# Designed miniproteins, single chains, continued (2), part 10

Each design is a single chain, and the fold is of that chain. pLDDT is the mean over its residues in the fold that is shown.

## One batch from the design tools (miniprotein)

Design m4315
Fold by ESMFold2-Fast:
Structure m4315 (fold): chain A 101 residues (1-101)
Amino acid sequence: MKPRKLELVDQREAADGTIVLVFKVEGVATAEDVLQAYQYASDIARKTGKPVTVYIAADEFTEEAKKLAERINENSPTVRIRLYESLEEAKAAADADLAAA
């Protein structure tokens, strides 16, 4: 699980105040990587009072990583996590979210 290769590659604020975070994981993203991204996003949401959308890009996601992201999306009032198999797709989705706000 440690050390991690979770990298924050972009952080922006949408016009409505939603904070958009783009993370990259080298190779296979695990539940630990999703949890780290969630903890970072949750801390920002708590400090700012704003909703946070998290985009995670990796070559592959473990089943546990996918299940954790689904659980976070169901139970968190402020954080949403979206998983992408390419950084380009994650950045495009984040840009669309910023433009739509």
Scores: mean pLDDT 82

Design m4316
Fold by ESMFold2-Fast:
Structure m4316 (fold): chain A 73 residues (1-73)
Amino acid sequence: AEEGAVTLQKAVDFLRAQGVTDLPEVPATAADSPELRAAVLAFQRYFGLADAVADGIVGPQTQAAIIRALDRL
């Protein structure tokens, strides 16, 4: 849980630095909040995981998709 939140914060910051502005806001102070869940769902939709995998949980598939997107930017 904690590791996933840190990864999301770093991924969002990096993507914003690359010029991606349509990303959800990840609350820095919220470890377990509706805002964090909404951000995860938006990430899943952004990376095209919404078909069957979008559940609002930062699992290995969601985390890997974020990291791979950062590598390809």
Scores: mean pLDDT 58

Design m4317
Fold by ESMFold2-Fast:
Structure m4317 (fold): chain A 100 residues (1-100)
Amino acid sequence: SFDPSEFLTPEELARLERLRAALKKQYPDLSDEDIGFLAEKLLILKYNPNASEETKRIIDRIEAGEPISKEDLIKVLKEASKFVHPGVQKELDKIIEKLK
């Protein structure tokens, strides 16, 4: 498995852990692999200068442990799909279908 501590700052690691915890609490039926994948993609999207301010605000709310609607999460994941390789897009689409 990917070891985030080898590649992320302590602040980025803490953010990733907060995103993982928040997503697992809201979507306990998702696998740990799916939760980890989503948390990583949300963290990357938060630092993307081309991501919308609305999307970045939703990611901040998830990190804060605020309840997020499935519609808002799906919207953020669809925007993430615009900035990733087609193989990663397929994995995001599979998770989006699990959330519907």
Scores: mean pLDDT 82

Design m4318
Fold by ESMFold2-Fast:
Structure m4318 (fold): chain A 74 residues (1-74)
Amino acid sequence: SKEVGVGGGAMSEGYETLVNELGVSEKAAQAAGSAAVDTGDAKAAADALERADPNVKVLGSWEGPRGPTLLVEV
């Protein structure tokens, strides 16, 4: 499991972690980032990620100090 920032100041780092470290599809990582930008809500980002990539499980979602944050398992 990995903590990933998907919005605010962590968005680019979170995208790189999802795609390059966890092997999440670029489409799914983009969907999570878009949901985080549009809503500011970590749960909306989690739901978008799991819908786009069924191999991904989000174990937790919360508002982190740099924005929406997810605990991800692949």
Scores: mean pLDDT 82

Design m4319
Fold by ESMFold2-Fast:
Structure m4319 (fold): chain A 86 residues (1-86)
Amino acid sequence: MLSEEERQKLLELLDENREKLIEEEHKETGIPKEVIEKLIDIFKHLIENGELSDEEIEFVAKVASELTGLPLEEARAAVEAFNAKA
């Protein structure tokens, strides 16, 4: 697990580079900017709280399903497994 100091630094870096990350990921992946923003917010929540909410799991599963072509059920199971180990 990250230390409190490392966690705070990572959150600061995400905030400082938020717009740049959105632009770069949008250019490389073609993912809508609104989706990338939401993924960053979910990642920040995971860093702060150590787990994803059911709504966050569902959102990440839907994005993963669209990007990989995996069935939504399989994508959701993968995200839930990741969350359980984090």
Scores: mean pLDDT 72

Design m4320
Fold by ESMFold2-Fast:
Structure m4320 (fold): chain A 100 residues (1-100)
Amino acid sequence: SVLARVDALLAEAERLLAEAKASTDPAEQRALLERAAGLLMEAAGLLMGVASPAERAALQARVAAFVARFTEADRAGDLDGMAAVLEEFLAWLRAARDRL
């Protein structure tokens, strides 16, 4: 059921990203992107819980890299950049989930 929870979180994050892109309100876009980021972080945490120690270390390093890039885009006020980072993170988490 952990992988089923991960699948549900990734699907919801994808929906929030699509809604953010469709929104014409920058404040709504930011809120949707922040919610998507939270769901992706929860999915990453769940995957780390079922991963081997070596896989967990790799997951932690990659998550840290995505968090840094998202924070940089956020500081720049770059909503499109924030969305692009989250789309890349989502694709990467799906690939990581498929390896488990």
Scores: mean pLDDT 89

Design m4321
Fold by ESMFold2-Fast:
Structure m4321 (fold): chain A 94 residues (1-94)
Amino acid sequence: SMGEELLKKVLEELGKLSREAVEAAEAGDYETAKKLLDEMVKLTEEAFNDPRLSEEQKELVLLAGGSSLQDIADEFPELREYALEKLRHILSLL
């Protein structure tokens, strides 16, 4: 379905942004990592407001984005507070 194809693309892009944020953080480029976390939040918000996605599909996007932010907060002390702030913002969409 169109919703399933859109969900797949959103989850693939979230995965790409998460990997790029981790790579930037591992390089010590926390400014780039923060911008990538902001892009993940933006993509999650856009998906949550997209009428082509079902409520179940929106919850999957929120879970994927939230899990990535939590993992980054746990791995990178320098990004912890920033990532947790973004996680709280995503959870506020519920």
Scores: mean pLDDT 89

Design m4322
Fold by ESMFold2-Fast:
Structure m4322 (fold): chain A 97 residues (1-97)
Amino acid sequence: MKKVAGVAARNPESAVLAVEKAIEMGADGIGVTSPNEEALRAAVEVARKKGIPAQGLLGEPTEENAIKAAESLFGKGKVIKTERVGDAIVVLLEVEK
């Protein structure tokens, strides 16, 4: 099974910290949601530089939108953990092949 993280953040600093936390949690892929395009760009760049596939989706920084961003990479998953990183949210999903 793959582990995929969804990140919801309002600003670039929170988005980057949340992505770093998702990588520490063992994410094989990271979906990022934010209403801030610079937050999406910065977060996706950090993940991709570390060899983790990542995708950004404009949207409100909610847990629901974080899950949607994660599922955009590998399809539907089961939520196994939700964690707050400052004002950001990290949702970890398990996706079966």
Scores: mean pLDDT 86

Design m4323
Fold by ESMFold2-Fast:
Structure m4323 (fold): chain A 98 residues (1-98)
Amino acid sequence: MREEEERRRARERLIRVRGLDELEREVLELLLRALEEENYEEVLERLIELAREAGDNVQYTEEERPELLEAVKKAARLVEEELRLIREHGTSRLELRE
């Protein structure tokens, strides 16, 4: 399977993840869309920049800024771990046993 199939499988699994708050889910959905469009690194970098640089060019509330950064970190961790598992399992031929 190509990298495109790996990204598609990661999205299918991560969409079903529970226990995320509203902001975490929104960030995860944005990153999954960027992954499908092969724009993941750029979108991730921009989200981190917005969370950290809000005081310079973008007006953000103090409360929203740290929450956004933590949501981005959590979503990125979920995406990267799923891609790692898919790549390690060779999902073109194998499936996870759960």
Scores: mean pLDDT 65

Design m4324
Fold by ESMFold2-Fast:
Structure m4324 (fold): chain A 72 residues (1-72)
Amino acid sequence: MEEQKEKVEKMREMYKEAEEYAKLDPRVRRYASEIYANLRLAEGNPSEADVALEAAEENYKKAKEIAEEHLK
């Protein structure tokens, strides 16, 4: 997980999942947008990839929590 490319791919996957969650609950769109912003930050600034991934993971957790809670 220390390679910049691995972190970018991980954020890209989180963004794709958050976009699917947003189709089920529109409140998730805010978190999907935050994940996308951090993905773009990591793509442009490899030195900030760790900070961007951490922020993306927090937003992804919230998106997943909302989707799972809503869909039960």
Scores: mean pLDDT 79

Design m4325
Fold by ESMFold2-Fast:
Structure m4325 (fold): chain A 113 residues (1-113)
Amino acid sequence: SDLEKQKKLNQALQEAKAVGDKARENVKSGNGALTRALALGSLVRIIDDDPELGENVSLIAQSSKDEIDSVAIYAEAGQYYELGKRDSVTGQGMKNHITKEGDAAKQKLLQEQ
């Protein structure tokens, strides 16, 4: 049902946010090297498999203008990508969410030029 699809998407968004929050904490606490490498690896995998999704993730990270937030954004995107492999409907919902955020990030970056 549409309600069950929305619940699954909301749970996935919360799980991805938790991964990003943990990545941010790890970087701030000095445990950042592996966390940065894994986050960048997630971005590279997304770009290779879905270049449009990877572009949107990159735009969101660029709009943050914070290195730690960029790592968190890449980690969150990696979690979205892995969750999407388990359920294509949830994956499409996550992709739509990232696309909307990427469009907003692009407009923000253009206004700052």
Scores: mean pLDDT 82

Design m4326
Fold by ESMFold2-Fast:
Structure m4326 (fold): chain A 77 residues (1-77)
Amino acid sequence: MMEEALRALEELAERAEAKGEAGEKLTIEEVNEAAEVARTVAGMSEEEASRLASTMASGSPREAGEAVRAAGERLAA
């Protein structure tokens, strides 16, 4: 259900932000997990999930968290 998908994305965003506060980078496994949740749970296309994964991999953990939240907000609209 959409509500569960949005909650999963919110939890991933919070995890990314916590890593940012600790000065840590997201691992490739965490980036892949977020892309999988976006594709399989949130119903994002492969293209959209791939763009999210690229943003998470290339940006700071804070930027990754913001991107995940923005994706969730767009799905909720």
Scores: mean pLDDT 70

Design m4327
Fold by ESMFold2-Fast:
Structure m4327 (fold): chain A 72 residues (1-72)
Amino acid sequence: EKLEEIKKYINDIEVVEKTSPEANKLLGRLETALINKDYEKALEIAKQLRDNYGITEEEKERMLKTIDELEK
């Protein structure tokens, strides 16, 4: 399932103490794509975050929780 792939990419994102403004914008876009059920866009953004950025542990946990809620 596409949500499982998105979760896997999010879990692989590097944990940092503070998220950059660029990564924070991508997190906002990821959340919007997930809410709109645009899973292809969400997957692309999650992969971009994994490959190029880090996020905080709290932000990572929030994104994973959002996906878990969407799986219901």
Scores: mean pLDDT 82

Design m4328
Fold by ESMFold2-Fast:
Structure m4328 (fold): chain A 58 residues (1-58)
Amino acid sequence: SRLARMKETVVSPSDPSEVAPKGAILRVVEEGEDTLLLETPNGNRITVPKSQVEVLPG
C-alpha cells in the first residue's frame, strides 16, 4: 500500500476528532482527482487535498 506524509494539519469537516497532523505518515486508501483518502491513526478515514500531502515513493 502507498504511504503519504502530511505537509499541513488537516481536520475532517464532518468529525473534528479525526485529524491528520502535520508530519504524520498515513496509509493511502484511495486516490481521487484532487484528494486522497487516508487512514487516520484511529483506523477511520479522512479525505485530504493533494496540495496538503506528499505521496511517498513505493
Scores: mean pLDDT 80

Design m4329
Fold by ESMFold2-Fast:
Structure m4329 (fold): chain A 101 residues (1-101)
Amino acid sequence: DKELEATNLVIEAQRALKEGDYDKAIELAEKAVELSPGTIVAARAYLLMARAYLKKGDYQKAVEWAEKAIEILSKYKGKNPIADELYEEAQRLLEEARKKL
């Protein structure tokens, strides 16, 4: 199950991000997107990439990945409570990144 594999990669990417290994977080998140494109799991991976780029000071990439997460999450908005929560997080992250441009 590619979605389960992608979910495990997102969990590992989240751990890498928390430990300050931003490059590893990005690599794992990119693999998760490849395995499960257009899903809520892919949206989580995009948000992890956006957070990692924000921490690295790459605000343009942080905006790009947050916008990609919002695009996916918008399709699930009002249909899945997890997607609704992630959408609000994505909007806050996008606003934070844009303020630093």
Scores: mean pLDDT 89

Design m4330
Fold by ESMFold2-Fast:
Structure m4330 (fold): chain A 126 residues (1-126)
Amino acid sequence: PLLSREEIRELVEGEARVELAEADIEVDEETFEKAVELITEGLMLYQEGKLEEAKKKFEEAIKVLPQFALAWNNLGDVLYEMGKKEEALEAYRKAIEINPNFRRARLNLAKLLKELGKYEEAEEVQ
């Protein structure tokens, strides 16, 4: 089922606050709000299957806040759906580099590594 804009925004804001705190990253409220808005827009486009547009929104979020593991993970998700598996793998690795405790990114990376036949590497990240 599709989520509303308000539901997505609440989920993104909550996850972003936790993720940035875990990564020990300080961000001003204006930059935080802009990054959350871009991720929210990207996820709405992703739900609609507008993958190229969603990708651009996540890339914009990364430009606003480069050390935003959530944006890198979401970029990985859209690249994966586009069939760009190698680029998706790099995006997930970047998310984990920024926040090693980001469980969702680690699970996504492990799943993709298994699909690529890299079982030993997948066990190391899970």
Scores: mean pLDDT 87

Design m4331
Fold by ESMFold2-Fast:
Structure m4331 (fold): chain A 85 residues (1-85)
Amino acid sequence: SEEERKERLLQEAEDHLTRALFHINVAEAFKKENLPQEIVDAEIEAAREHFDRAVELAKQVSPEVAKLMEEAKREFDKRIEEIKK
């Protein structure tokens, strides 16, 4: 059904969002420990890829879910910029 399809898409979007948050947290920890920039950048890239996928999936669920995901993206982008300082 359409409802079952949207539920699966939402669950997949939430999984990708969780993975994006995990990678951002790891990147922040690596940056604080002064680990090589290449390692920090790899975690940031992984976070961006998962977050972009979450946004794509959210758009297929509903405009409301897409809007919430776009707001989350603004916060994630801000967090990434803080890591890059």
Scores: mean pLDDT 88

Design m4332
Fold by ESMFold2-Fast:
Order: sequence, then C-alpha cells, then structure tokens
Structure m4332 (fold): chain A 102 residues (1-102)
Amino acid sequence: LPERLRRRYLNRETGAVADTGSVAMALVLLEEFGVRPRSRRVSLEEAYRMLLEFFEREGIELPSDHGSDMLTEALLLLAKRKNKSVGEVMREVERRVEEERL
C-alpha cells in the first residue's frame, strides 16, 4: 500500500479527532474479522492500523479516493463476507458495540 494512502487511512493526514464510538466500532469490526485486539485502551489510529494490517494480510485492495475511510471499508468488507446489506451489518456492529460497552 502506498505510504500516502496508508497515512490517509490511519487519519494521520486528516487530523480527525478520535471519539469513543469510532474506537469501539473499529474494535468490534476487528473481532468480527477474527483479529484479537491486544488491549481495550487502543487509540483510533492504533485500531485503524490493525484494520489496515488485516486488509493487507488478506490481500484486499483499498480505494485510493478521498471519500473512503477505514471504518467504511471495513463495514463494506464485513457485509460482503456475510452476504448481507451494509445496513444489516451496521445494525449488528452497533448492537455489539453496546454489548461490549463494559
């Protein structure tokens, strides 16, 4: 993956502020892909790095456009793998986020 695209997906170029919901959603997506989080106190960048590394390991190409982000691409992949709509997968991920809010 080109370094500029890698930095964009890790939010290094956007300066986006991390929020608890985005971190929780990224962790749920990682668990759905069978990637075990090392800690519950990960940063948004760390969670996105884990998702990006999962995509690289699986040989999955990420779009080069500026409209894509790591959570969106992870949700699209999960929907494809489960043969479900993005809306169905989003509701499932949101339910898991609420369950793991401990």
Scores: mean pLDDT 69

Design m4333
Fold by ESMFold2-Fast:
Structure m4333 (fold): chain A 66 residues (1-66)
Amino acid sequence: TAGARGGRAAAEAETLGAARAAGYEASVSNKIEGNDEGAKYGYLAGRAETLEEARKYGRLAAQASG
């Protein structure tokens, strides 16, 4: 799914900016798909203050999305 792809992209991102952008996309995609858990973790990745935190929430968003 698009939500799973966004979460994985955030988890594998090389920079905080890229991880945040992917996390935000995962949040939007999961919300459209009705996946509240994936949307929540994507949102947290998008708001993360560190690359480590963004990657952590990206992984959780991907897992919640499938």
Scores: mean pLDDT 80

Design m4334
Fold by ESMFold2-Fast:
Structure m4334 (fold): chain A 94 residues (1-94)
Amino acid sequence: SDEEIEQQALDRAKAAAQEAGITTDEGMLEGGVAYLQVLAEAGDEEAKKLLERYEEGDEEAKKELLRIGREAVTRVSLRDNQKLVEEREKERQR
């Protein structure tokens, strides 16, 4: 499903960014690449075209990947924080 694809893309972006340095532009770039690779594999033609432009050395594509990577990492952080809050609020009566 689109939701499962988005979740997989976010998880892959986080993993790639953490490995390359989550507080660095290199980490954000790697996160953006990983995010778009998941979307491209799922049939997103715009994601595929953006990755192809980046591989060709398009500096505007690189800037867009950095933006996407930062947004993906931010979205993962918000998602993970929301899950922790929801788990605490869903206190099982024990």
Scores: mean pLDDT 80

Design m4335
Fold by ESMFold2-Fast:
Structure m4335 (fold): chain A 94 residues (1-94)
Amino acid sequence: DTEEMIKYILDTMEEVIEALKKKDKEKIKNLIGRDDLSDKSLEKLLKKFEEVLKNAKKAIEENPEEVYKIVKEYIPKDDREAIFLGIKIAEYYE
């Protein structure tokens, strides 16, 4: 179900944002593969992911057909792939 995949992608991006807000180093390492980030880098990454999530939601609203095409062609198998796909979806926001 493409809608369930989109939900999974958005939910995973929200989980990254929550982990960054809480400075949960183990969860950050698991989701994005980084365990060496300073507090300043975590704050910058948080702002970046908040903007990515906002833009991904706008891309789904403004270009649903293109988003559905991307999700159908690239099915994420894990949380990291879901994050990558979320970033790609966000790139379609004008």
Scores: mean pLDDT 81

Design m4336
Fold by ESMFold2-Fast:
Structure m4336 (fold): chain A 76 residues (1-76)
Amino acid sequence: ATAEALRAEALRDVEAAVKKGYQSGNKSELSALVVGAVLRLIGRGLDAGLSPETIQEIAREALRYADELEKKYEEE
């Protein structure tokens, strides 16, 4: 299903963004990269014909995942 594919893609994109942002050592760059990943998610969801509610749910999940990954990197 398109929603599941978008979710998987969004989580991978956010993970890559957090990793790259963390490697930069710059909190602003990390934030900008995560925002970029979320904007790409919204565009892809709209292009796929997903409901705004579904896109918003996936976006919230992606943002929570980004926060969890950032905390994990800060603790390791």
Scores: mean pLDDT 81

Design m4337
Fold by ESMFold2-Fast:
Structure m4337 (fold): chain A 94 residues (1-94)
Amino acid sequence: SSLVEEARRLREEALERLAAARSLEEAKQIMDETTRRFIELIRRAESEEEVEALLRIALQLGLQFVRRWGPAAEPLFVAHARELAAEARRVLEE
C-alpha cells in the first residue's frame, strides 16, 4: 500500500526529528504535527487492513517517543493514541 509506505516514511522522519529535539515541548510539537498527518492518512485509507497498518505504525512511533522522553511523555502518547483510535473507528464504521 502506498499509504502504508508513506506512513513508514513519516515515522522515519518523525524519529529523526525527535532525536534532534532539545526539549519535551519541541518533541510534543513534532508528535502533535505527526499525529495530525497520520490522521489524514487514516482518512484516505480504502480498507480495514490499511487502517490497521497505519494505526500500528503511528502507535509504534508513540511508544518510541515515550521510551525516549520518559514518564512526562506518557499523557501526550495517551492523548495521541485516543485521537488515532477515534479516527480509525470512524473510518471503519463508515
Scores: mean pLDDT 88

Design m4338
Fold by ESMFold2-Fast:
Structure m4338 (fold): chain A 68 residues (1-68)
Amino acid sequence: DRKKRLEELFRKSAEETRQRLLDGESEEEVLKKAAKQAEEIGKSDPLEANAYLAGVYQGIQEAQRELQ
């Protein structure tokens, strides 16, 4: 199911991004790496690239809440 795969990709991306920020990576570095990863994913599936980037944004927001 494509919908479930996109939801899982979003969730995994958010969790990974949140953890990277909590581990001390900067938002600038995280976004730079995320842009490159989204570019690679997008070569095969633009919808998966979009779900991945949405997850990155969600992970940043959650990390900011935990860091204050």
Scores: mean pLDDT 84

Design m4339
Fold by ESMFold2-Fast:
Structure m4339 (fold): chain A 87 residues (1-87)
Amino acid sequence: MAEEVEELGEKFRAGEISLEEALEKLLELAKKIPDEKLRKAAEYYAKAWYAYLQGRIDEAIEYLEKAKENSTPDGKETLDKMIERLK
């Protein structure tokens, strides 16, 4: 999954896929996560990424905070650093 997420990010940066296609594929990858709480974290992270790339920074922060609530302790630390960089 991590490798698939990185590949999608690279394809988007290269202009090979649209923002909407990247979001759709990220949400499909999130659905494959067996843990319900981590699945929600991944879905919120995908939505945060989509909002950020559309210039909706406040919405991106809100989705990152929701992803943080559903993440592991290590994931929460990473998401906190991302939120701090967007403020």
Scores: mean pLDDT 74

Design m4340
Fold by ESMFold2-Fast:
Order: structure tokens, then sequence, then C-alpha cells
Structure m4340 (fold): chain A 93 residues (1-93)
């Protein structure tokens, strides 16, 4: 599935200007392709969301549990999005 990974990665790099968003989608892609364990992907995703929160001036320490719940929900959304893109590419071929 390296060809599928390369094609989706190219789409991410061409369509997504924000570097943190590109990295988040890349993590979701590697999870969907079985190249990354779920636990590792969630940990890396949490770090990306922490960086994004800092960039937009939000303090996450006070509402840590709510932040973690939000990160998990957003990560699941990104994983589903990548699954849809992968399915579309496979159907197009």
Amino acid sequence: EEEIRKEILELINESVEDELAREALRIALDLVLGKMKEEEAKEKMKKIFEEYAKKVGRNIDKDKKEFEELVEAKFEDLVEKIKEVKKKILEEK
C-alpha cells in the first residue's frame, strides 16, 4: 500500500498549507495503513493539538480532560476522512 500512501501524502502536501494540519493528517494516514500503532498515533496527535493550542494562545492545563476528549474526537474525525480518501482512490483505480 506504499503507492496509496504516496498518493494521499502528495494530496495532503498540495492541498493543506498549515504544517501542523499536514502532520496530523500524515499520522492519521499511517494509522489507517497499519504503519503506526493506535496508541502511538494518539500520543503524537495530542502533541500536535498541544502545539496548535499554544500557537492560538490557549492554555490547556486548566481544562486538560476536556482538551484530551476534544483531541480524541478530532483524531477519530481525521482517521475517518483519510479512510474515505483511501476508499475513493481505490475505487477510482
Scores: mean pLDDT 72

Design m4341
Fold by ESMFold2-Fast:
Structure m4341 (fold): chain A 100 residues (1-100)
Amino acid sequence: AEIKELLEQAKEALAAAEAALAAGDRAAAEAALREAERLLLEAARKLLDVLPVTKGIGVLLDVLGHILDARMAIERGDLEGAIAALKKAIDRLEEALAEL
C-alpha cells in the first residue's frame, strides 16, 4: 500500500513536470523532477526491505541507474529525457511490486 502511494505521488510529480515544461517553466519542471526522484528512491528503499535480497538489490541498482540518467539529462538541459528516465524507474518499481 505505502509503496503504491509513493509511486502514485511520483507519477503526479512527473505529470507536474510535463505540465511545467509545456508551459515553458523549466525551474518548476526541474523542481518536480527532483521530487519524483526523492519519491522513487523512497519506494526502492521500502521495496528492498520486502523483496529477496538479491532481487531487491537488482531493483535498487536499476532505479539508481535511471535516476542518474535523469540527472545527466537535466544537466544537459534535456528535461524530456529526464522525464523518460524517471518513467523507466517507475515501470521497474511497478514490475517488482507486481511480483510480490
Scores: mean pLDDT 86

Design m4342
Fold by ESMFold2-Fast:
Structure m4342 (fold): chain A 88 residues (1-88)
Amino acid sequence: EMDKIADELRELLAAFLEAVRNGDEEAAEEQLKKLSQLLQELKDEGKIDFLKELLDILKALLERVKEFGDEKTAEALEKAIELIQKSL
């Protein structure tokens, strides 16, 4: 069960980051809405520890992306991190 949710979140995050990099604001907003809905479901199910672990992974990824100089991906990751933090 958790593996399926992890895959779903990974896929939504990847699609969001791709849409942001391509300048596709409509696709980015759609993926962001789907991500927000999934985060709400995870919170309602009490999977807080999973959300905390995901936050740590995304924060580590953000550090590396900033070192690489990809400002667009860094901005997208910061938004995703903020959404997850609001869910905790």
Scores: mean pLDDT 73

Design m4343
Fold by ESMFold2-Fast:
Structure m4343 (fold): chain A 65 residues (1-65)
Amino acid sequence: SMEEREKTRENAKKVLDDYINKLKENIASTTDPVKKRALEKAINWIKENRDKLIEAYAERPVEVK
């Protein structure tokens, strides 16, 4: 249903936000400027593709057991 899909989208949003935070932690712990830049590019790519990623996640079966 639309309601269940919306709940899945909210869950996908939280998962993506958590993943971005983990990448930011990796940036903080990394002294290699090449690795920092790669991680920053990854974060930017996720942000640019956020809506597409959320929609793709909402269309996949999700097991949260």
Scores: mean pLDDT 78

Design m4344
Fold by ESMFold2-Fast:
Structure m4344 (fold): chain A 65 residues (1-65)
Amino acid sequence: SVSDMIMHMQDMFVQNSHLMTQSQRDQVVSLMRQATEASRQGDFDRARDLVQRAIDMIQDIVSKN
């Protein structure tokens, strides 16, 4: 479900935020907030896209550290 994807995204952020610059944290947090808002509005396509963008950004940061 989109809710499970959001929880997974949040868990990945918490586990990896220590590897991030403040700018990177702000970008991921912005995507996470947009994803949760899209989900609340019932825009599940947008929510899934935003979750995937946040996860991709976190994975890119992790791969470079």
Scores: mean pLDDT 88

Design m4345
Fold by ESMFold2-Fast:
Structure m4345 (fold): chain A 98 residues (1-98)
Amino acid sequence: SAEEFLARLEAMLREIEETAKEVKEKLKKNPNDEKVIKEARHQLILMGAALTLARMGLWVLERAGELTPAQLARARAIIDRMQRIVDELAALIKKAEA
């Protein structure tokens, strides 16, 4: 259902927030550690894949007319929040690699 999809998006956002927090703390405590930077890159790739799947799921449900305007707005807000976290983490990793 649409509500099950939204609940899944909320769960994905929580996991992305928790993983990003952990990765940021490891990067802060271990500056210039190549292994930590590499592991951070790996997590960023996984987050990007999850975000792509979330966007595709939203596209399918929107095209099928299965979302109310309120549900569509909520899904977009969650996905936008995920994108901001991914972008912030990508910038931190790029800075650590410099």
Scores: mean pLDDT 89

Design m4346
Fold by ESMFold2-Fast:
Structure m4346 (fold): chain A 56 residues (1-56)
Amino acid sequence: MPSGLELAERYLDTVRAVIPSLNEAGRALAAEQLRLLAAIYPELSARVAENLALLA
């Protein structure tokens, strides 16, 4: 079974892949989820920041 951190990393990769296809509401929700993920896994903060930059 993957660890929570491994699942979080896979989630970040998935979000990055779908960002170009997200509408305005989807981008807002993704940004909220990414901020929460960084709070839970601070070690992923740099990768979260990269995804947040793509949503800006």
Scores: mean pLDDT 79

Design m4347
Fold by ESMFold2-Fast:
Structure m4347 (fold): chain A 79 residues (1-79)
Amino acid sequence: SESQKVLETLQKILKQVKQIMKDLEEGKITPNEADMEVGSLELHAATLKVMNELSPEQQEVLDEFYKAIRELEEKIKKL
């Protein structure tokens, strides 16, 4: 279903934020590269939110995505 595809896309971008965090922790990318990659994912998330009426389950994944971004940004500030 279309709803299932939106959920899978939200889960995919969440996984990508977690991978960016891991790559930053392992020294594979710079803080600036991490910030740029996250910015691209935030634009994708904003597009999904504008184009779709999110279910509570989809909104929960999106909320987790924004929480992960806040944790990444706080980590960058401490470097």
Scores: mean pLDDT 85

